Designed miniproteins, single chains, continued (3). Designs and how they scored, part 37

Each design is a single chain, and the fold is of that chain. pLDDT is the mean over its residues in the fold that is shown.

## One batch from the design tools (miniprotein)

Design m9349
Fold by ESMFold2-Fast:
Order: sequence, then structure tokens, then C-alpha cells
Structure m9349 (fold): chain A 75 residues (1-75)
Amino acid sequence: MEISEAEIYTALAEIYLAIAKLDMKRGIVDEEVIETYRKAIELAQKALEIDPTNERAKSVLEEAKKGLEEAEKKM
């Protein structure tokens, strides 16, 4: 069984989102956190291009966009 490309992109997006959320919770708000959210968005979008019905990828995209907006307001 080979993991689908969409599942790989979704998992990577979830990891980047988790890293960015952890940094934000610790009060670390810098350009690296902004770039981490952007990577989560890009990876989630790639997953949705392959599988538009992937609810996990949709959730990551929504959270990452919201997190990016919050981080940009605090810079």
C-alpha cells in the first residue's frame, strides 16, 4: 500500500501548522513563523488540488490562513 500524494501533502501541512501554532502559543512571532504558516497553506492547497474532498486538508488551510492573519497583525 502506497500512501497517496494528497495524504503526504496533508500530513506535511498539518506538521507545519502545528509548528507555527506552537511558536505562536510561546509568543514567538517573527518572519519564520509567517513562512511556516505560508508553507502549511501551500501544502494544504496542493493536497486539495489532488483531492478536493480532503476534509483534513480543508481544516489545515482554514486554520493556517487564520493563523497567518493573526501573526501578521502581531509583527
Scores: mean pLDDT 84

Design m9350
Fold by ESMFold2-Fast:
Structure m9350 (fold): chain A 74 residues (1-74)
Amino acid sequence: SAAHLEALRKKLAEELPKLRELIEQGVLSEEELEELLRRLRGAAEQARKLGLDEEAEELERLAEYVEEKLEELK
């Protein structure tokens, strides 16, 4: 529905910058980063299915950033 799509778009615009800041602060454990990576990848796939291509790209970029942080911990 249009209302759900609009609400999702708004939530992503508000939450993605906050998530990136939290990751950058280095307060998340390896386990929390791995869980976040799985969630971000799933969210990106769902966003693409809904036609939210711009939001999907932002989710994918954030997932890449989490992956980079995980590589630093290994």
Scores: mean pLDDT 81

Design m9351
Fold by ESMFold2-Fast:
Parts: C-alpha cells; sequence; structure tokens
Structure m9351 (fold): chain A 61 residues (1-61)
C-alpha cells in the first residue's frame, strides 16, 4: 500500500503532483515539518516522500 504511494510520488513530474498524490491517498501533508533555516532543506517532493516513509514505518509498528 505505502510502497505504491511512494512510487507514485517518486514518479510525479512535479512537487505539486506529488502532494496531490498524498492528498488523494488520505495521507496528511505536514506543512511545518522541517524548519525555515534554508540550508540543505529538501524540496516539496523529497518532503512528500519522507511523509510516505514515516506513515509506512508507523503502520509496520
Amino acid sequence: RYEAIREEVRAAPSAEEALAILERAGLPALRSYLGPEGRARPTPKEFALAIVDNHARLAAA
């Protein structure tokens, strides 16, 4: 389940589509996850992948 969502997010051509996939799958997009500090911050797409991975780990526990 989560693996399929993660692959869709990886294959998405843009960050907007990656976030739309999360919304469609019913996974909360945490808007304030990383900080505003600006150095080495992930893109929204990398952030979306991290959200999927976090949910997968939670489901495995």
Scores: mean pLDDT 61

Design m9352
Fold by ESMFold2-Fast:
Structure m9352 (fold): chain A 71 residues (1-71)
Amino acid sequence: MSEELKKKAEELIKEGKADEAVELAIELANLGDSETAIEIAKKAGKAGADAVKYTSALLVAIGTELDKELA
């Protein structure tokens, strides 16, 4: 699942739909794949995604990563 979402997000970035890729990064973070979510959010940001959107995705991913460290 997460690998397929990552591929879909990369495809969206390639198509110039960076904001949609950020939405997939948030979905990945909610699924517990914080590492991939951070990677996709950063790529989307570099591709011109809205700064508020990809920053929000990064914050969600960081929260998920912290929960993993506590578990």
Scores: mean pLDDT 74

Design m9353
Fold by ESMFold2-Fast:
Structure m9353 (fold): chain A 69 residues (1-69)
Amino acid sequence: MILASTEEEVERLKAELEARGEHFLGGGTIDQPGAIGLEDEKVVYASPEVPQEKIDEAKKAGIPVIILE
């Protein structure tokens, strides 16, 4: 999962992860209605502007969070 505050940041993080050989990663902005699906996620990649509450939600679910700057 990629999590960011804007669609442009989601695209940037996706491109960075794809350059590392990652693929089929979902992403979304924090303001989208609906739940961020954490049920099947193994890791969350987040931009630094993501609210701490969203990071805490992923950590509470036992999912590691990596902040990409």
Scores: mean pLDDT 61

Design m9354
Fold by ESMFold2-Fast:
Structure m9354 (fold): chain A 60 residues (1-60)
Amino acid sequence: FLEETYEPDEEALQKRLEELVKEGKEIEALFLLTVELMLGNRPKSLPSKELEALAKKGLA
């Protein structure tokens, strides 16, 4: 294991999103989520349903 192959950092992405939401930076969290989704990197879960709704609206 650990063969230095690209691995989606879903947990790291989720933690960063949680940090941004905790700081009240939901727009920045939405932007980060949008970029990562374009790269095919999807977080395992979003820190709030409100952020998930914004992500769906922002990506549409």
Scores: mean pLDDT 65

Design m9355
Fold by ESMFold2-Fast:
Structure m9355 (fold): chain A 107 residues (1-107)
Amino acid sequence: MVKVTQSPAEVTVKEGGTAVITWTATNATSINWYFQKEGEPLEQLILNTSVKAPGVSDRFSGSGTATNAVLTISPVVKEDEGVYYGAGVSPDGYAFGKGTKLTVTEE
C-alpha cells in the first residue's frame, strides 16, 4: 500500500494571504489536487502535478513532483474556504491524502 502524507491537516489564512499545502507519496506517477466546497462533488483543481483544470483561477498553482508536491493558493479569497485533497495516481490506482481544511479569515 502506498504511503501518502498531506499537511497541514488544518490551516487558517487571512484573506489576501497565501495558503501552502504539501504532499508526499512513496510511489506515484502524478498527483491531482481536488477541492470540496458546499455540497459540491470533488472539483479537480490541478492535473498531473502542475496543470490547471479548465476554469480554475490562476491563483491556484501546483508544483513539485508526484512524490513531493505543493499546492499554492495566492492570493486567498473567502470562497477558497473548504477541504483540499491530494490524490496520487499510479498504475495500481489512486491514493488520497487525508485532506487539508482551509479557513479564511475576513478583515
Scores: mean pLDDT 81

Design m9357
Fold by ESMFold2-Fast:
Structure m9357 (fold): chain A 56 residues (1-56)
Amino acid sequence: SSSQQAQAALILREGLAMLEAGASEEEVRRTVERAGQAMGLSPETIERVIAEALAA
């Protein structure tokens, strides 16, 4: 849904900002998982966001 896409984009931006600030891949993964679960994102969407953040 457009709402899920918007939430996923926000979480992706946050993950990228954390990496720029020197956060570890583990910290980014935990933060994205926690935020995605809290927002009701599917496990598949959460894993995609993590993969996108860590590939950048």
Scores: mean pLDDT 83

Design m9358
Fold by ESMFold2-Fast:
Order: sequence, then C-alpha cells, then structure tokens
Structure m9358 (fold): chain A 68 residues (1-68)
Amino acid sequence: MEELAEEAARIVREYLKKKGYPDEIADEVAQAVRDAVLKAKTPEEIVEIMRNVSPEVAEKVRELLEKH
C-alpha cells in the first residue's frame, strides 16, 4: 500500500509538471494524493481519487493496480 501510494503520487507529480504546473503545486497535489491513497480501502476508491486529477492519471494508476 505505501509503495502504491508513492507510485500514484509520482504519476500525479510527473503529470502536473508535464502540463506546466510549478514544482511546488505538483508536489503539494502529489502529497495530498499519496495521503488519500493511504486512506483508501479498495482499488476502486484509489482509481476514483486519481480520476479527480484527470482521466489520464486514472488510467495509469488502474494499470499499475493490475500489475501489482
């Protein structure tokens, strides 16, 4: 779970930086996502959290969950 939360946060941070967000904003959002994923109880809840960032991020995290 901690490893998954870390990977999800990394995906979100990289996505936001690619979209042109400052490092400070990308890091802050990634931290919030990591905390939310750690509190999630199901894979579906994790995907829903990621969907709030973007559909693209949700797809990447869904694939990560299938790999694990």
Scores: mean pLDDT 77

Design m9359
Fold by ESMFold2-Fast:
Structure m9359 (fold): chain A 111 residues (1-111)
Amino acid sequence: DKEKLEEMAEGLKELGAEGNAVAQLQLGIILYKLGKYEEAIEAFKKAIELAKENGEKRLLARALLNLGKALYKLGKYEEAIKHYEEAIRLAEEVGDEELLEEARKNLEKAK
């Protein structure tokens, strides 16, 4: 539902999600689903910086995977590959097999 996704994205922006890594990741995912890939990239980059500051390795890996997916949609395959490789490394470190499988699948698609 495009209208509900647009309302959710606007609500996250209005409620000042700027300092919250989970909220920035969710905003990025919603923007990606709406086809707003450049805006999604901005939100994923904010999620990455906040996750690094807080030492949230699993959230960092998820944000990197989603950043790579958005870059892939914009034809930035080399940049997408770099972020998929970092997401794989972090997913292995935290033992997240589902995230690891998704990141590996996206890496192979981008090659």
Scores: mean pLDDT 88

Design m9360
Fold by ESMFold2-Fast:
Structure m9360 (fold): chain A 56 residues (1-56)
Amino acid sequence: SLEELAERYGVSVEQLRGLLQIARELGEEVAVQFAVKELGLSEEEARELIRRLLAL
């Protein structure tokens, strides 16, 4: 769920919803770079997060 991912990655559900929208509209790579820049995640962590979001 979004709530479980938010807790796991230390981010808000609102941030995850925005990130999922970016991934769906602009593509996975754009969402990964956004997560790295705005959430302070490593590229590896960001890729895992985006993959998990898209699998929901």
Scores: mean pLDDT 84

Design m9361
Fold by ESMFold2-Fast:
Structure m9361 (fold): chain A 60 residues (1-60)
Amino acid sequence: DREIRQEAAKLLEEAGARPGAPVEEARAAADRAISQLPFPVRVEIHSALGRVTLIGVAPA
């Protein structure tokens, strides 16, 4: 679980789903990153004023 979460978080950050990113760009980046992961994950994007404040990642 922890290793899966860390790997997913790293891939999401590299794809552009990071705090401060526009929500639309972060959602698109997260969708593409998830499709490339060898395991199922759930991503929760928290936002304020159209920008990401926090990204949660969990095994699906």
Scores: mean pLDDT 76

Design m9362
Fold by ESMFold2-Fast:
Structure m9362 (fold): chain A 78 residues (1-78)
Amino acid sequence: SMAAAREALERLLALAREYEAQGLAPEEAELAIMAEIAGISRAEAARLRREAAAGVLTPEVERVRAVIAAARAALEAE
C-alpha cells in the first residue's frame, strides 16, 4: 500500500540520516542500509551488491530492490 511505502521511505531516510551523521561515505551508508533492511551483515550486503551488478538475482536482492522501488514510488507520488 502507499502507507506501507511511505513507512519504508521514512525508515530508509532515518537510516540514511543516522549513517551520514556517523560520517560514512555514501557507498558505505548504502551497504549499511541494505544490511539493516534485509537483516544481514554488511559483508553479506556487499556480496549481494556484487551479485546484483553481475546480474545474479537472489531472494535477498529481490527484497531490497522491492523496498527501494516502493520508497521511490512513494516519493514520486508526493
Scores: mean pLDDT 68

Design m9363
Fold by ESMFold2-Fast:
Structure m9363 (fold): chain A 93 residues (1-93)
Amino acid sequence: LSEEELKEIYAALVRMAAALAQRITSDPEKAELIRELADYSIELINKVKDVETAEKIARLTIEGIFRIANADSVEEARKLAEETKKKMEELAK
Protein backbone atom coordinates (compact mmCIF):
# COMPACT_ATOMS: atom_id res chain seq x y z
CA LEU A 1 0.00 0.00 0.00
CA SER A 2 1.16 3.54 -0.74
CA GLU A 3 1.51 6.11 2.05
CA GLU A 4 -1.47 8.02 0.55
CA GLU A 5 -3.60 4.83 0.64
CA LEU A 6 -2.58 4.18 4.28
CA LYS A 7 -3.58 7.74 5.26
CA GLU A 8 -6.98 7.22 3.56
CA ILE A 9 -7.42 3.99 5.56
CA TYR A 10 -6.56 5.79 8.85
CA ALA A 11 -9.00 8.61 7.99
CA ALA A 12 -11.69 6.00 7.20
CA LEU A 13 -11.09 4.24 10.54
CA VAL A 14 -11.52 7.57 12.37
CA ARG A 15 -14.81 8.23 10.47
CA MET A 16 -16.11 4.73 11.31
CA ALA A 17 -15.20 5.10 14.99
CA ALA A 18 -16.93 8.51 15.14
CA ALA A 19 -20.09 7.14 13.47
CA LEU A 20 -20.24 4.21 15.92
CA ALA A 21 -19.55 6.41 18.98
CA GLN A 22 -22.24 8.92 17.92
CA ARG A 23 -24.73 6.01 17.80
CA ILE A 24 -23.65 4.80 21.27
CA THR A 25 -24.28 8.20 22.89
CA SER A 26 -27.82 9.63 23.01
CA ASP A 27 -26.38 13.03 24.06
CA PRO A 28 -26.34 15.48 21.12
CA GLU A 29 -23.57 17.59 22.71
CA LYS A 30 -21.29 14.54 23.04
CA ALA A 31 -22.15 13.54 19.45
CA GLU A 32 -21.08 17.01 18.25
CA LEU A 33 -17.79 16.84 20.23
CA ILE A 34 -17.08 13.43 18.64
CA ARG A 35 -17.82 14.79 15.14
CA GLU A 36 -15.62 17.89 15.63
CA LEU A 37 -12.72 15.82 17.03
CA ALA A 38 -12.93 13.33 14.14
CA ASP A 39 -13.05 16.12 11.51
CA TYR A 40 -10.00 17.82 13.04
CA SER A 41 -8.12 14.50 13.27
CA ILE A 42 -8.78 13.73 9.58
CA GLU A 43 -7.52 17.22 8.64
CA LEU A 44 -4.28 16.57 10.60
CA ILE A 45 -3.86 13.05 9.13
CA ASN A 46 -4.01 14.58 5.63
CA LYS A 47 -1.49 17.34 6.52
CA VAL A 48 1.21 15.26 8.28
CA LYS A 49 4.20 14.18 6.17
CA ASP A 50 4.83 10.89 7.94
CA VAL A 51 2.42 7.91 7.69
CA GLU A 52 3.61 6.65 11.10
CA THR A 53 2.46 9.97 12.63
CA ALA A 54 -0.90 9.67 10.81
CA GLU A 55 -1.37 6.22 12.43
CA LYS A 56 -0.57 7.61 15.90
CA ILE A 57 -3.06 10.48 15.41
CA ALA A 58 -5.76 8.01 14.26
CA ARG A 59 -5.18 5.69 17.27
CA LEU A 60 -5.25 8.62 19.72
CA THR A 61 -8.43 10.02 18.13
CA ILE A 62 -10.30 6.68 18.17
CA GLU A 63 -9.40 6.22 21.88
CA GLY A 64 -10.50 9.80 22.62
CA ILE A 65 -13.78 9.41 20.71
CA PHE A 66 -14.83 6.36 22.76
CA ARG A 67 -13.77 8.06 26.01
CA ILE A 68 -16.01 11.02 25.09
CA ALA A 69 -18.93 8.68 24.28
CA ASN A 70 -18.54 6.95 27.68
CA ALA A 71 -18.00 10.17 29.72
CA ASP A 72 -20.32 10.64 32.72
CA SER A 73 -21.01 14.30 31.84
CA VAL A 74 -20.77 16.79 28.97
CA GLU A 75 -18.20 18.73 31.05
CA GLU A 76 -15.96 15.62 31.27
CA ALA A 77 -16.50 14.99 27.53
CA ARG A 78 -15.36 18.56 26.69
CA LYS A 79 -12.22 18.14 28.83
CA LEU A 80 -11.40 14.81 27.12
CA ALA A 81 -11.91 16.41 23.68
CA GLU A 82 -9.55 19.30 24.55
CA GLU A 83 -6.89 16.92 25.94
CA THR A 84 -7.08 14.67 22.86
CA LYS A 85 -6.88 17.68 20.50
CA LYS A 86 -3.74 18.99 22.26
CA LYS A 87 -2.06 15.56 22.04
CA MET A 88 -2.93 15.33 18.33
CA GLU A 89 -1.43 18.80 17.73
CA GLU A 90 1.78 17.78 19.57
CA LEU A 91 2.10 14.66 17.36
CA ALA A 92 1.49 16.73 14.19
CA LYS A 93 4.51 18.99 14.88
Scores: mean pLDDT 88

Design m9364
Fold by ESMFold2-Fast:
Structure m9364 (fold): chain A 77 residues (1-77)
Amino acid sequence: SERLIEEARRLIEEAQRLLDAGDYDGAAEALGRAHRALTEAYREALRNKDEESLEEIRELTRRALELEDRVLAAQAA
């Protein structure tokens, strides 16, 4: 679903802003919401055989995981 992909994109941008502001709890919450949206989008894209959406979902998932690693590293410092 384009709606879920766009929601995930906005949540990833929000997580980046929160991370940059030092709000690690807020960033983690936004990333959790992004992962839920991406999971649902992935299921819909598989059902619809939507290869373009699957590629976008993979890219957004990679970005979300990179941000999650940065949040965890910052919390451990």
Scores: mean pLDDT 88

Design m9365
Fold by ESMFold2-Fast:
Structure m9365 (fold): chain A 59 residues (1-59)
Amino acid sequence: SIKELVERAKKLLEELKPKVPKQVERTESMVDTALKNNNISFLKRQVEALEKLKEILDK
């Protein structure tokens, strides 16, 4: 469901806040916008990108 995907994104954004706060703020806004437009594919891609970013930053 979209809600589960958004929940996943929120977890990643919260973990990344200390390292990239501005990117987190922007991505959070985009996630909200995508949810309102029911853009599931976009949300999934954002989660994927955040996951890779987390791996690189490690924290």
Scores: mean pLDDT 76

Design m9366
Fold by ESMFold2-Fast:
Structure m9366 (fold): chain A 67 residues (1-67)
Amino acid sequence: MVKVTGAYDGSAVREVIKALEEAGATVKSITYTDDGYIIEVEAPEDIDLEALVASLKPRNGAKVEVL
């Protein structure tokens, strides 16, 4: 799963979802929590999800991490 924290206006979450889908991952669910969004993803074994997430720099200063 991927967690997005910081700006909660939805734009950072959309940027993360777009990057994940363009890399070949499938978004299964999105859950909002008090400290951010949890994005449940199904990624092929050949996708380095940690490296992909580390390369993301959402416009609103949100932090992105793999759980």
Scores: mean pLDDT 72

Design m9367
Fold by ESMFold2-Fast:
Structure m9367 (fold): chain A 67 residues (1-67)
Amino acid sequence: MPSDAELARAFADIVRGLIKVMAEKGYISPEVAEKAIKEIDELEKNAGSMSLEEFNKRLVEILKKAE
């Protein structure tokens, strides 16, 4: 089974993909998408220092802020 850190990275990849698709379809601006992806990249770097639940909560907060 994947570790919590591996699952966190997988979830980050899914959300990054969603943000890219939203930007491609024009639902959000390219600048908002770029900022959100950068915030996800920074969160992923710190995935090993937090629980999977906390990581997912922060990931959802980044996604909501992109709206």
Scores: mean pLDDT 79

Design m9369
Fold by ESMFold2-Fast:
Structure m9369 (fold): chain A 73 residues (1-73)
Amino acid sequence: MKVTKEELEKFIKLLESVDKEVWDELIKKFEKSLEDKELTEELKEYFKELIEKSNLPEEVKKKLLEVLEKKEK
């Protein structure tokens, strides 16, 4: 299965719209959804750009970047 740019955009918007208490749960669910999906280098770079341009706290941005790093086997 493949990840899409639209899926990544929706995830960032979801994180921006929810309470901080839910962030860890959503990030874990996202990480699990990526286990069965291949993320291309282009999509990784796109997602990193989305994370950096987002209004999310630096702590959340760091956690999202770590999820991407884990995908580099």
Scores: mean pLDDT 76

Design m9370
Fold by ESMFold2-Fast:
Structure m9370 (fold): chain A 58 residues (1-58)
Amino acid sequence: SAFKEASRKAAEELNKAFPGVKVEVDEEGNIVITGAASAEALEAAARAASKRLKELKE
């Protein structure tokens, strides 16, 4: 599960970068946002998470 471990590290970095958002990794290794202080924070974190997931899968 190298992908899942890489996603977990990416989620930790995203949580540090976006303190108003809670980011986790699901059973499949996908980065999931489970909480956000605002819609703007959610969108910013979602874009960053999508970019990181693409990098990890490439």
Scores: mean pLDDT 75

Design m9371
Fold by ESMFold2-Fast:
Structure m9371 (fold): chain A 56 residues (1-56)
Amino acid sequence: MLSEEEKEEILKKIREAMKKLGISEEDINKFIEELKKITDAEEIDRKAVEFVLKNL
């Protein structure tokens, strides 16, 4: 399980990766807010992968 500080660092890295992929800031912000509700690192990774696959 991730600490809150580790979770924030992962979310920051996901946000930067999504910006580089050309995803809009509005869509990135909505997705990050959904990820903030998740406390399990494995579920965060799963949701991030699903989002990327839907936008490829």
Scores: mean pLDDT 72

Design m9372
Fold by ESMFold2-Fast:
Structure m9372 (fold): chain A 54 residues (1-54)
Amino acid sequence: MEPWDEVVRLIEEAHARDPELAERLRQTVADGMAAGKTPEEILEEVRRLLAEAE
């Protein structure tokens, strides 16, 4: 799966289970995009936050 498609999928899955976590993930994506991070870097940050949240 392309990095951006995977990010969208993970956030949608998180939103169904924990809307507050999904909001934090969306903020992480927005911050990463504003900082000029690649989709791959943003995906790794999203995965890290999901792992830390269980």
Scores: mean pLDDT 80

Design m9373
Fold by ESMFold2-Fast:
Structure m9373 (fold): chain A 70 residues (1-70)
Amino acid sequence: GKAEKVAQLLAEAERLHREAVRLAAEGKHEEALRLYREALELAVEALSLLDPERAAEARAEAEALLAKLE
């Protein structure tokens, strides 16, 4: 059901986030930023299945933070 879909999306988002952190530590900042954005999209999709209003707010905040890293 929805719970399984949310769990799968969050697990994939966590995997991408961990890879992004490793790439950033290795100096691969562009690749890291790309994976951060992919992880964000999956996390927001998962959150939107539970709480659409909070998902929209979280997306806006995260996009603003990522823009400051460019």
Scores: mean pLDDT 80

Design m9374
Fold by ESMFold2-Fast:
Structure m9374 (fold): chain A 59 residues (1-59)
Amino acid sequence: GLEDALEEMERIALEGILTGRLEEALERMRQVAKEQGVPEEVLERMERSMREGVKRSAQ
């Protein structure tokens, strides 16, 4: 369901951070969202949360 897709996308984002491939991770998340039917609004919210999380941790 939607929650499972969101968790998978979060995991992809974390892998991107660990490997330094943030742009590729975002692209993969967008493709998963399209294939799983995740609304773009939700995807944008997740992207914002990830960016804010990184900024907060990197104070």
Scores: mean pLDDT 72

Design m9375
Fold by ESMFold2-Fast:
Structure m9375 (fold): chain A 76 residues (1-76)
Amino acid sequence: FKIPVRSKEETLERLRELLKSPVGESMITMMIGVLESIGSEVDLSPLREFAETGDEEALEKAAEILVEERKKEAEK
């Protein structure tokens, strides 16, 4: 799950690239599952549904959550 992210913009770009791939939706779902399994307290169920739809707002929210989790790991 460790993704080298420096900004929300880079994370969003990465998610867009995954979504363009034939396996993009599957990869996004897997990433959400991994995030949940590492003990994230964020409710990712609604986010998973939105990520599957591919909406830009949903992807932006997912990117924000990923950046926050990565930042928490680095600061811990």
Scores: mean pLDDT 60

Design m9376
Fold by ESMFold2-Fast:
Structure m9376 (fold): chain A 58 residues (1-58)
Amino acid sequence: SKEEKLIEEAVKIAREIAEKEGLSEEEIEFYIEILKDKIEESKNPEAVLESLLETKKE
């Protein structure tokens, strides 16, 4: 589904950001769990992805 693809993209971007920041595997997994929850609860999940893309740009 569209939501599944969006979650997959967001997780990929979030993992790249966290790895670049030097987070541990436990911290990365925790961050991803929170992110998935935010996307699932969000009325506009695309806005969550856009926020992550802006973070990655830096």
Scores: mean pLDDT 75

Design m9377
Fold by ESMFold2-Fast:
Structure m9377 (fold): chain A 60 residues (1-60)
Amino acid sequence: GRLLAATQDYIATSDEELSIESGEILELLAVVNPDYVKAKSLTTGREGLVPIHVLSPSEG
């Protein structure tokens, strides 16, 4: 899938969200709405909702 890079730390505020650390690489699974994507962390293997504003496209 498309790769995304975390640009900042994010702490999940619900059980549907994924906590991430700056510099994590994630795989885009689905665009849920304009503000959130469903992503899988390649570091931890966990999946969840992540705010799009904390992510950047990654080309490798």
Scores: mean pLDDT 80

Design m9378
Fold by ESMFold2-Fast:
Structure m9378 (fold): chain A 79 residues (1-79)
Amino acid sequence: METQMLVTELSRRMASLVSLNDEQKEALRKLASAIMEGDEKKAEEYVKKFIEKSPSLSDEDGKKLLKEAKEAAKKTKEL
């Protein structure tokens, strides 16, 4: 399933960039659900929440994650 692959890749990438606390883990779970639902707006909201809780994350990585989350949700909606 393309959606599962996108969620897995994004989650792995996000987890590799920061040490995850409970708030970041919750944001990742909600992001995965939003992507699977094809809700681009919710996916954007939850990735922004993850970035907000991850001050060690670079602006460049944050922009990439935001773009990837929106694209993943959009692709799910088109399936």
Scores: mean pLDDT 73

Design m9379
Fold by ESMFold2-Fast:
Structure m9379 (fold): chain A 66 residues (1-66)
Amino acid sequence: SSMIKKYLDLGKKYEELGKKYEAQGDYLAASQYYVKAGFYYKKAGDDKRAQELFDRATELAAKGGG
């Protein structure tokens, strides 16, 4: 379906942004983008990928918070 494809495309774009900011050491920005990616993967029905991204976001938020 066109809607599922749109959610997967958005999830991938936000995941790529999360990886970019993580590589730069901006853990708070990376965490925010991984959360956005996770929500779109969840909307697409990819619960496993969504959970992996939410877990990663939680780890990075802890790193960025001290």
Scores: mean pLDDT 88

Design m9380
Fold by ESMFold2-Fast:
Structure m9380 (fold): chain A 69 residues (1-69)
Amino acid sequence: VKVKEEDGIYYISKEDAEKLGMKPGESYLFKDGKFVRKWTGAPGPGETVVSVTEDKAILSGDIVDELKK
C-alpha cells in the first residue's frame, strides 16, 4: 500500500483501500498501521479510525508513520 500526501493530508488510493477490503462511505479501525475491522462505535486502545471517501482513504498521523515502515 502506497501512502500519498497532499497539503499535509495523508491518504491511500481507492484501489489500495479496496485491496484492504474497505468500501467508500465507510469507516474502519486500524491498530499499529494494520486493518482491524469496520468501525461501528468508539475506537479501542491503540485503534485509529480511517474514513473512506469515493476517491481515497484519509489517514491519521499514527497510521502514516506505521505504513511508511
Scores: mean pLDDT 62

Design m9381
Fold by ESMFold2-Fast:
Structure m9381 (fold): chain A 59 residues (1-59)
Amino acid sequence: GLEELEKRIEEIDKEIKELEEKAAKAEGEEREEIEREIEELEGIRDILEGLIKRLREKE
């Protein structure tokens, strides 16, 4: 349900913050790898936000 999707977004937000802190301490290729992971998580978050919006519109 919507509650599970909202919870997943909260989990992704926590992961992104953790990775941002890690990226701040990383250099070179390690930083680029972490930044790529953040971009992937942001993409997933956007998809989940779209799903939540769609489900709310059907109610």
Scores: mean pLDDT 82

Design m9382
Fold by ESMFold2-Fast:
Structure m9382 (fold): chain A 80 residues (1-80)
Amino acid sequence: LVEEAEKLEKEGEEAYKKGDYEKAIELFRRAAELYREAGDLKSAARALDKAAIVAKEMGDYELANELRREALALAIEASK
């Protein structure tokens, strides 16, 4: 799970560098899901933060705000 999540996160970063923002968001969201399944809530929050940054660059502020809220919730849960 963690290895797959790390691979998806790297693929998301490569998609972002190529300007494929929609693919980057999808890959970061999938990585976050796998990190969450593995119990790595900090890495899941990080992946969602990356997706939120990409969504903001696309001008999709609603999606960016949603992803930031999800990331914050996971970060808070990780601190318990």
Scores: mean pLDDT 85

Design m9383
Fold by ESMFold2-Fast:
Formats: structure tokens, sequence, C-alpha cells
Structure m9383 (fold): chain A 84 residues (1-84)
């Protein structure tokens, strides 16, 4: 269905954002560069979550999945910054 294809596309966008973050974080040479990559990644995920809520406000499952993904990424970012 068109909805299922769109939901799959959102999932692929999350994977792309995460993959880009991992590559950029690995390339960061300073704590400041790592913090910038982390902040940008969180902002991208928050933007995607906002777009998803606007497009699919009744899809509680998708919204909760996106919120969980964002929470996990925020925790990972906080951990990396604490270790830098």
Amino acid sequence: SPLEAELDAVGLRVEAIVGDYEARAAAARTPEELAAVADETVAELERLLAETKEKYPEDEFLIKAMERALAVRRASVARLLAEA
C-alpha cells in the first residue's frame, strides 16, 4: 500500500541518518567536531519525528517507534560526549 511504502521510506531515512552519524563521528578529530556531529544528528532526527507526527498523527506505532529511536540516539550522543 502507499502508506506501507511511505512508512518503509521513513525507516530507511532513520537508517541513513544513523549511518551518516556513525561515519562522521568516526571521522571527528576533536571533541568539538564530535559535539557538532551529535547535535546535527539529533536535530535531523527531531525534524524527521516532527514531519512524521504531522504526516501520520494517528499512527501511534510509528510515532512511538520514532520517539524510541530518538531517545536511544540522544542517550548514545550523551555517552560519547561524556567519554570525549
Scores: mean pLDDT 74

Design m9384
Fold by ESMFold2-Fast:
Structure m9384 (fold): chain A 72 residues (1-72)
Amino acid sequence: MKASTRELLLEGIRFLLSKAEEAIKNGDKETAEKYLKMAENLADRAYQLGLLTPEEYEEIKKKIDELKEKVK
């Protein structure tokens, strides 16, 4: 069984956000910023492709913004 493109993208976004949060807890700002940027780019592309609902996209962007505030 092959995962759908949508499922792979959602898993990827969640993984990147999880890694960013871990890096923030460890004080690794550079690693956190890299994962947040990757998550943002992946979410933006997925939304442009119609693979995310507006609600899913908004929730992801909100989480990215919250984590960015913790990095600064």
Scores: mean pLDDT 82

Design m9385
Fold by ESMFold2-Fast:
Structure m9385 (fold): chain A 69 residues (1-69)
Amino acid sequence: VDEADVLLALGDMYLALGDIFEKQGNKEEALESYKKALELYRQALELDPDNPVAREGIKEAEEKIKKLE
């Protein structure tokens, strides 16, 4: 397991956590979770610049953040 793979898995976990908080109506916690996912996906992309999973994760996290702001 590479560091980039761990960062991607953590990003996915925080993205899912954000979705849970959003469904609960916890906008602040959802926003924090999506921002954490975005940070983790960006770190994964820094380690693997051509990683399509990281790029898609960044896009989805950014869309979720924009929707809540």
Scores: mean pLDDT 85

Design m9386
Fold by ESMFold2-Fast:
Structure m9386 (fold): chain A 57 residues (1-57)
Amino acid sequence: GELKKRLLEAIGAVLRAIGDLFEAELKGASEEELKELEERLEEERKKLEEITEEIEK
């Protein structure tokens, strides 16, 4: 139930963050903009890891 929904949402958020970062790199975004997107990706990745640890515990 609930954990599966949270896992799918977290996976979706990570995939979107990866896509946004790649698009910004292709468009030649500034170092500041790339850093902000990398920080967002790390934040979403950490949330996914926490949910995965809950499932495997």
Scores: mean pLDDT 82

Design m9387
Fold by ESMFold2-Fast:
Structure m9387 (fold): chain A 76 residues (1-76)
Amino acid sequence: MEKAKEYFEKYFKDLSEEELKKKLEELEKGIELARKAIEELRKNGGDEDEIRIGEKLLEFYEKVIELIKEKLKELS
């Protein structure tokens, strides 16, 4: 959580509700594309280290999305 919170505080904490909604849409779309890429790597017998790194990045951005959703709830 520490890295995700730091990233959120640096880039998102001071954004407006509309800016946060736009960033949420962008991140959710990015997560969907990244999940598909990781699944293709697994399907094709891809590099386990690359898959592991991808999974860690997905976990990180999922936590950032959670923080954005929490902030949006506060701003509503």
Scores: mean pLDDT 80

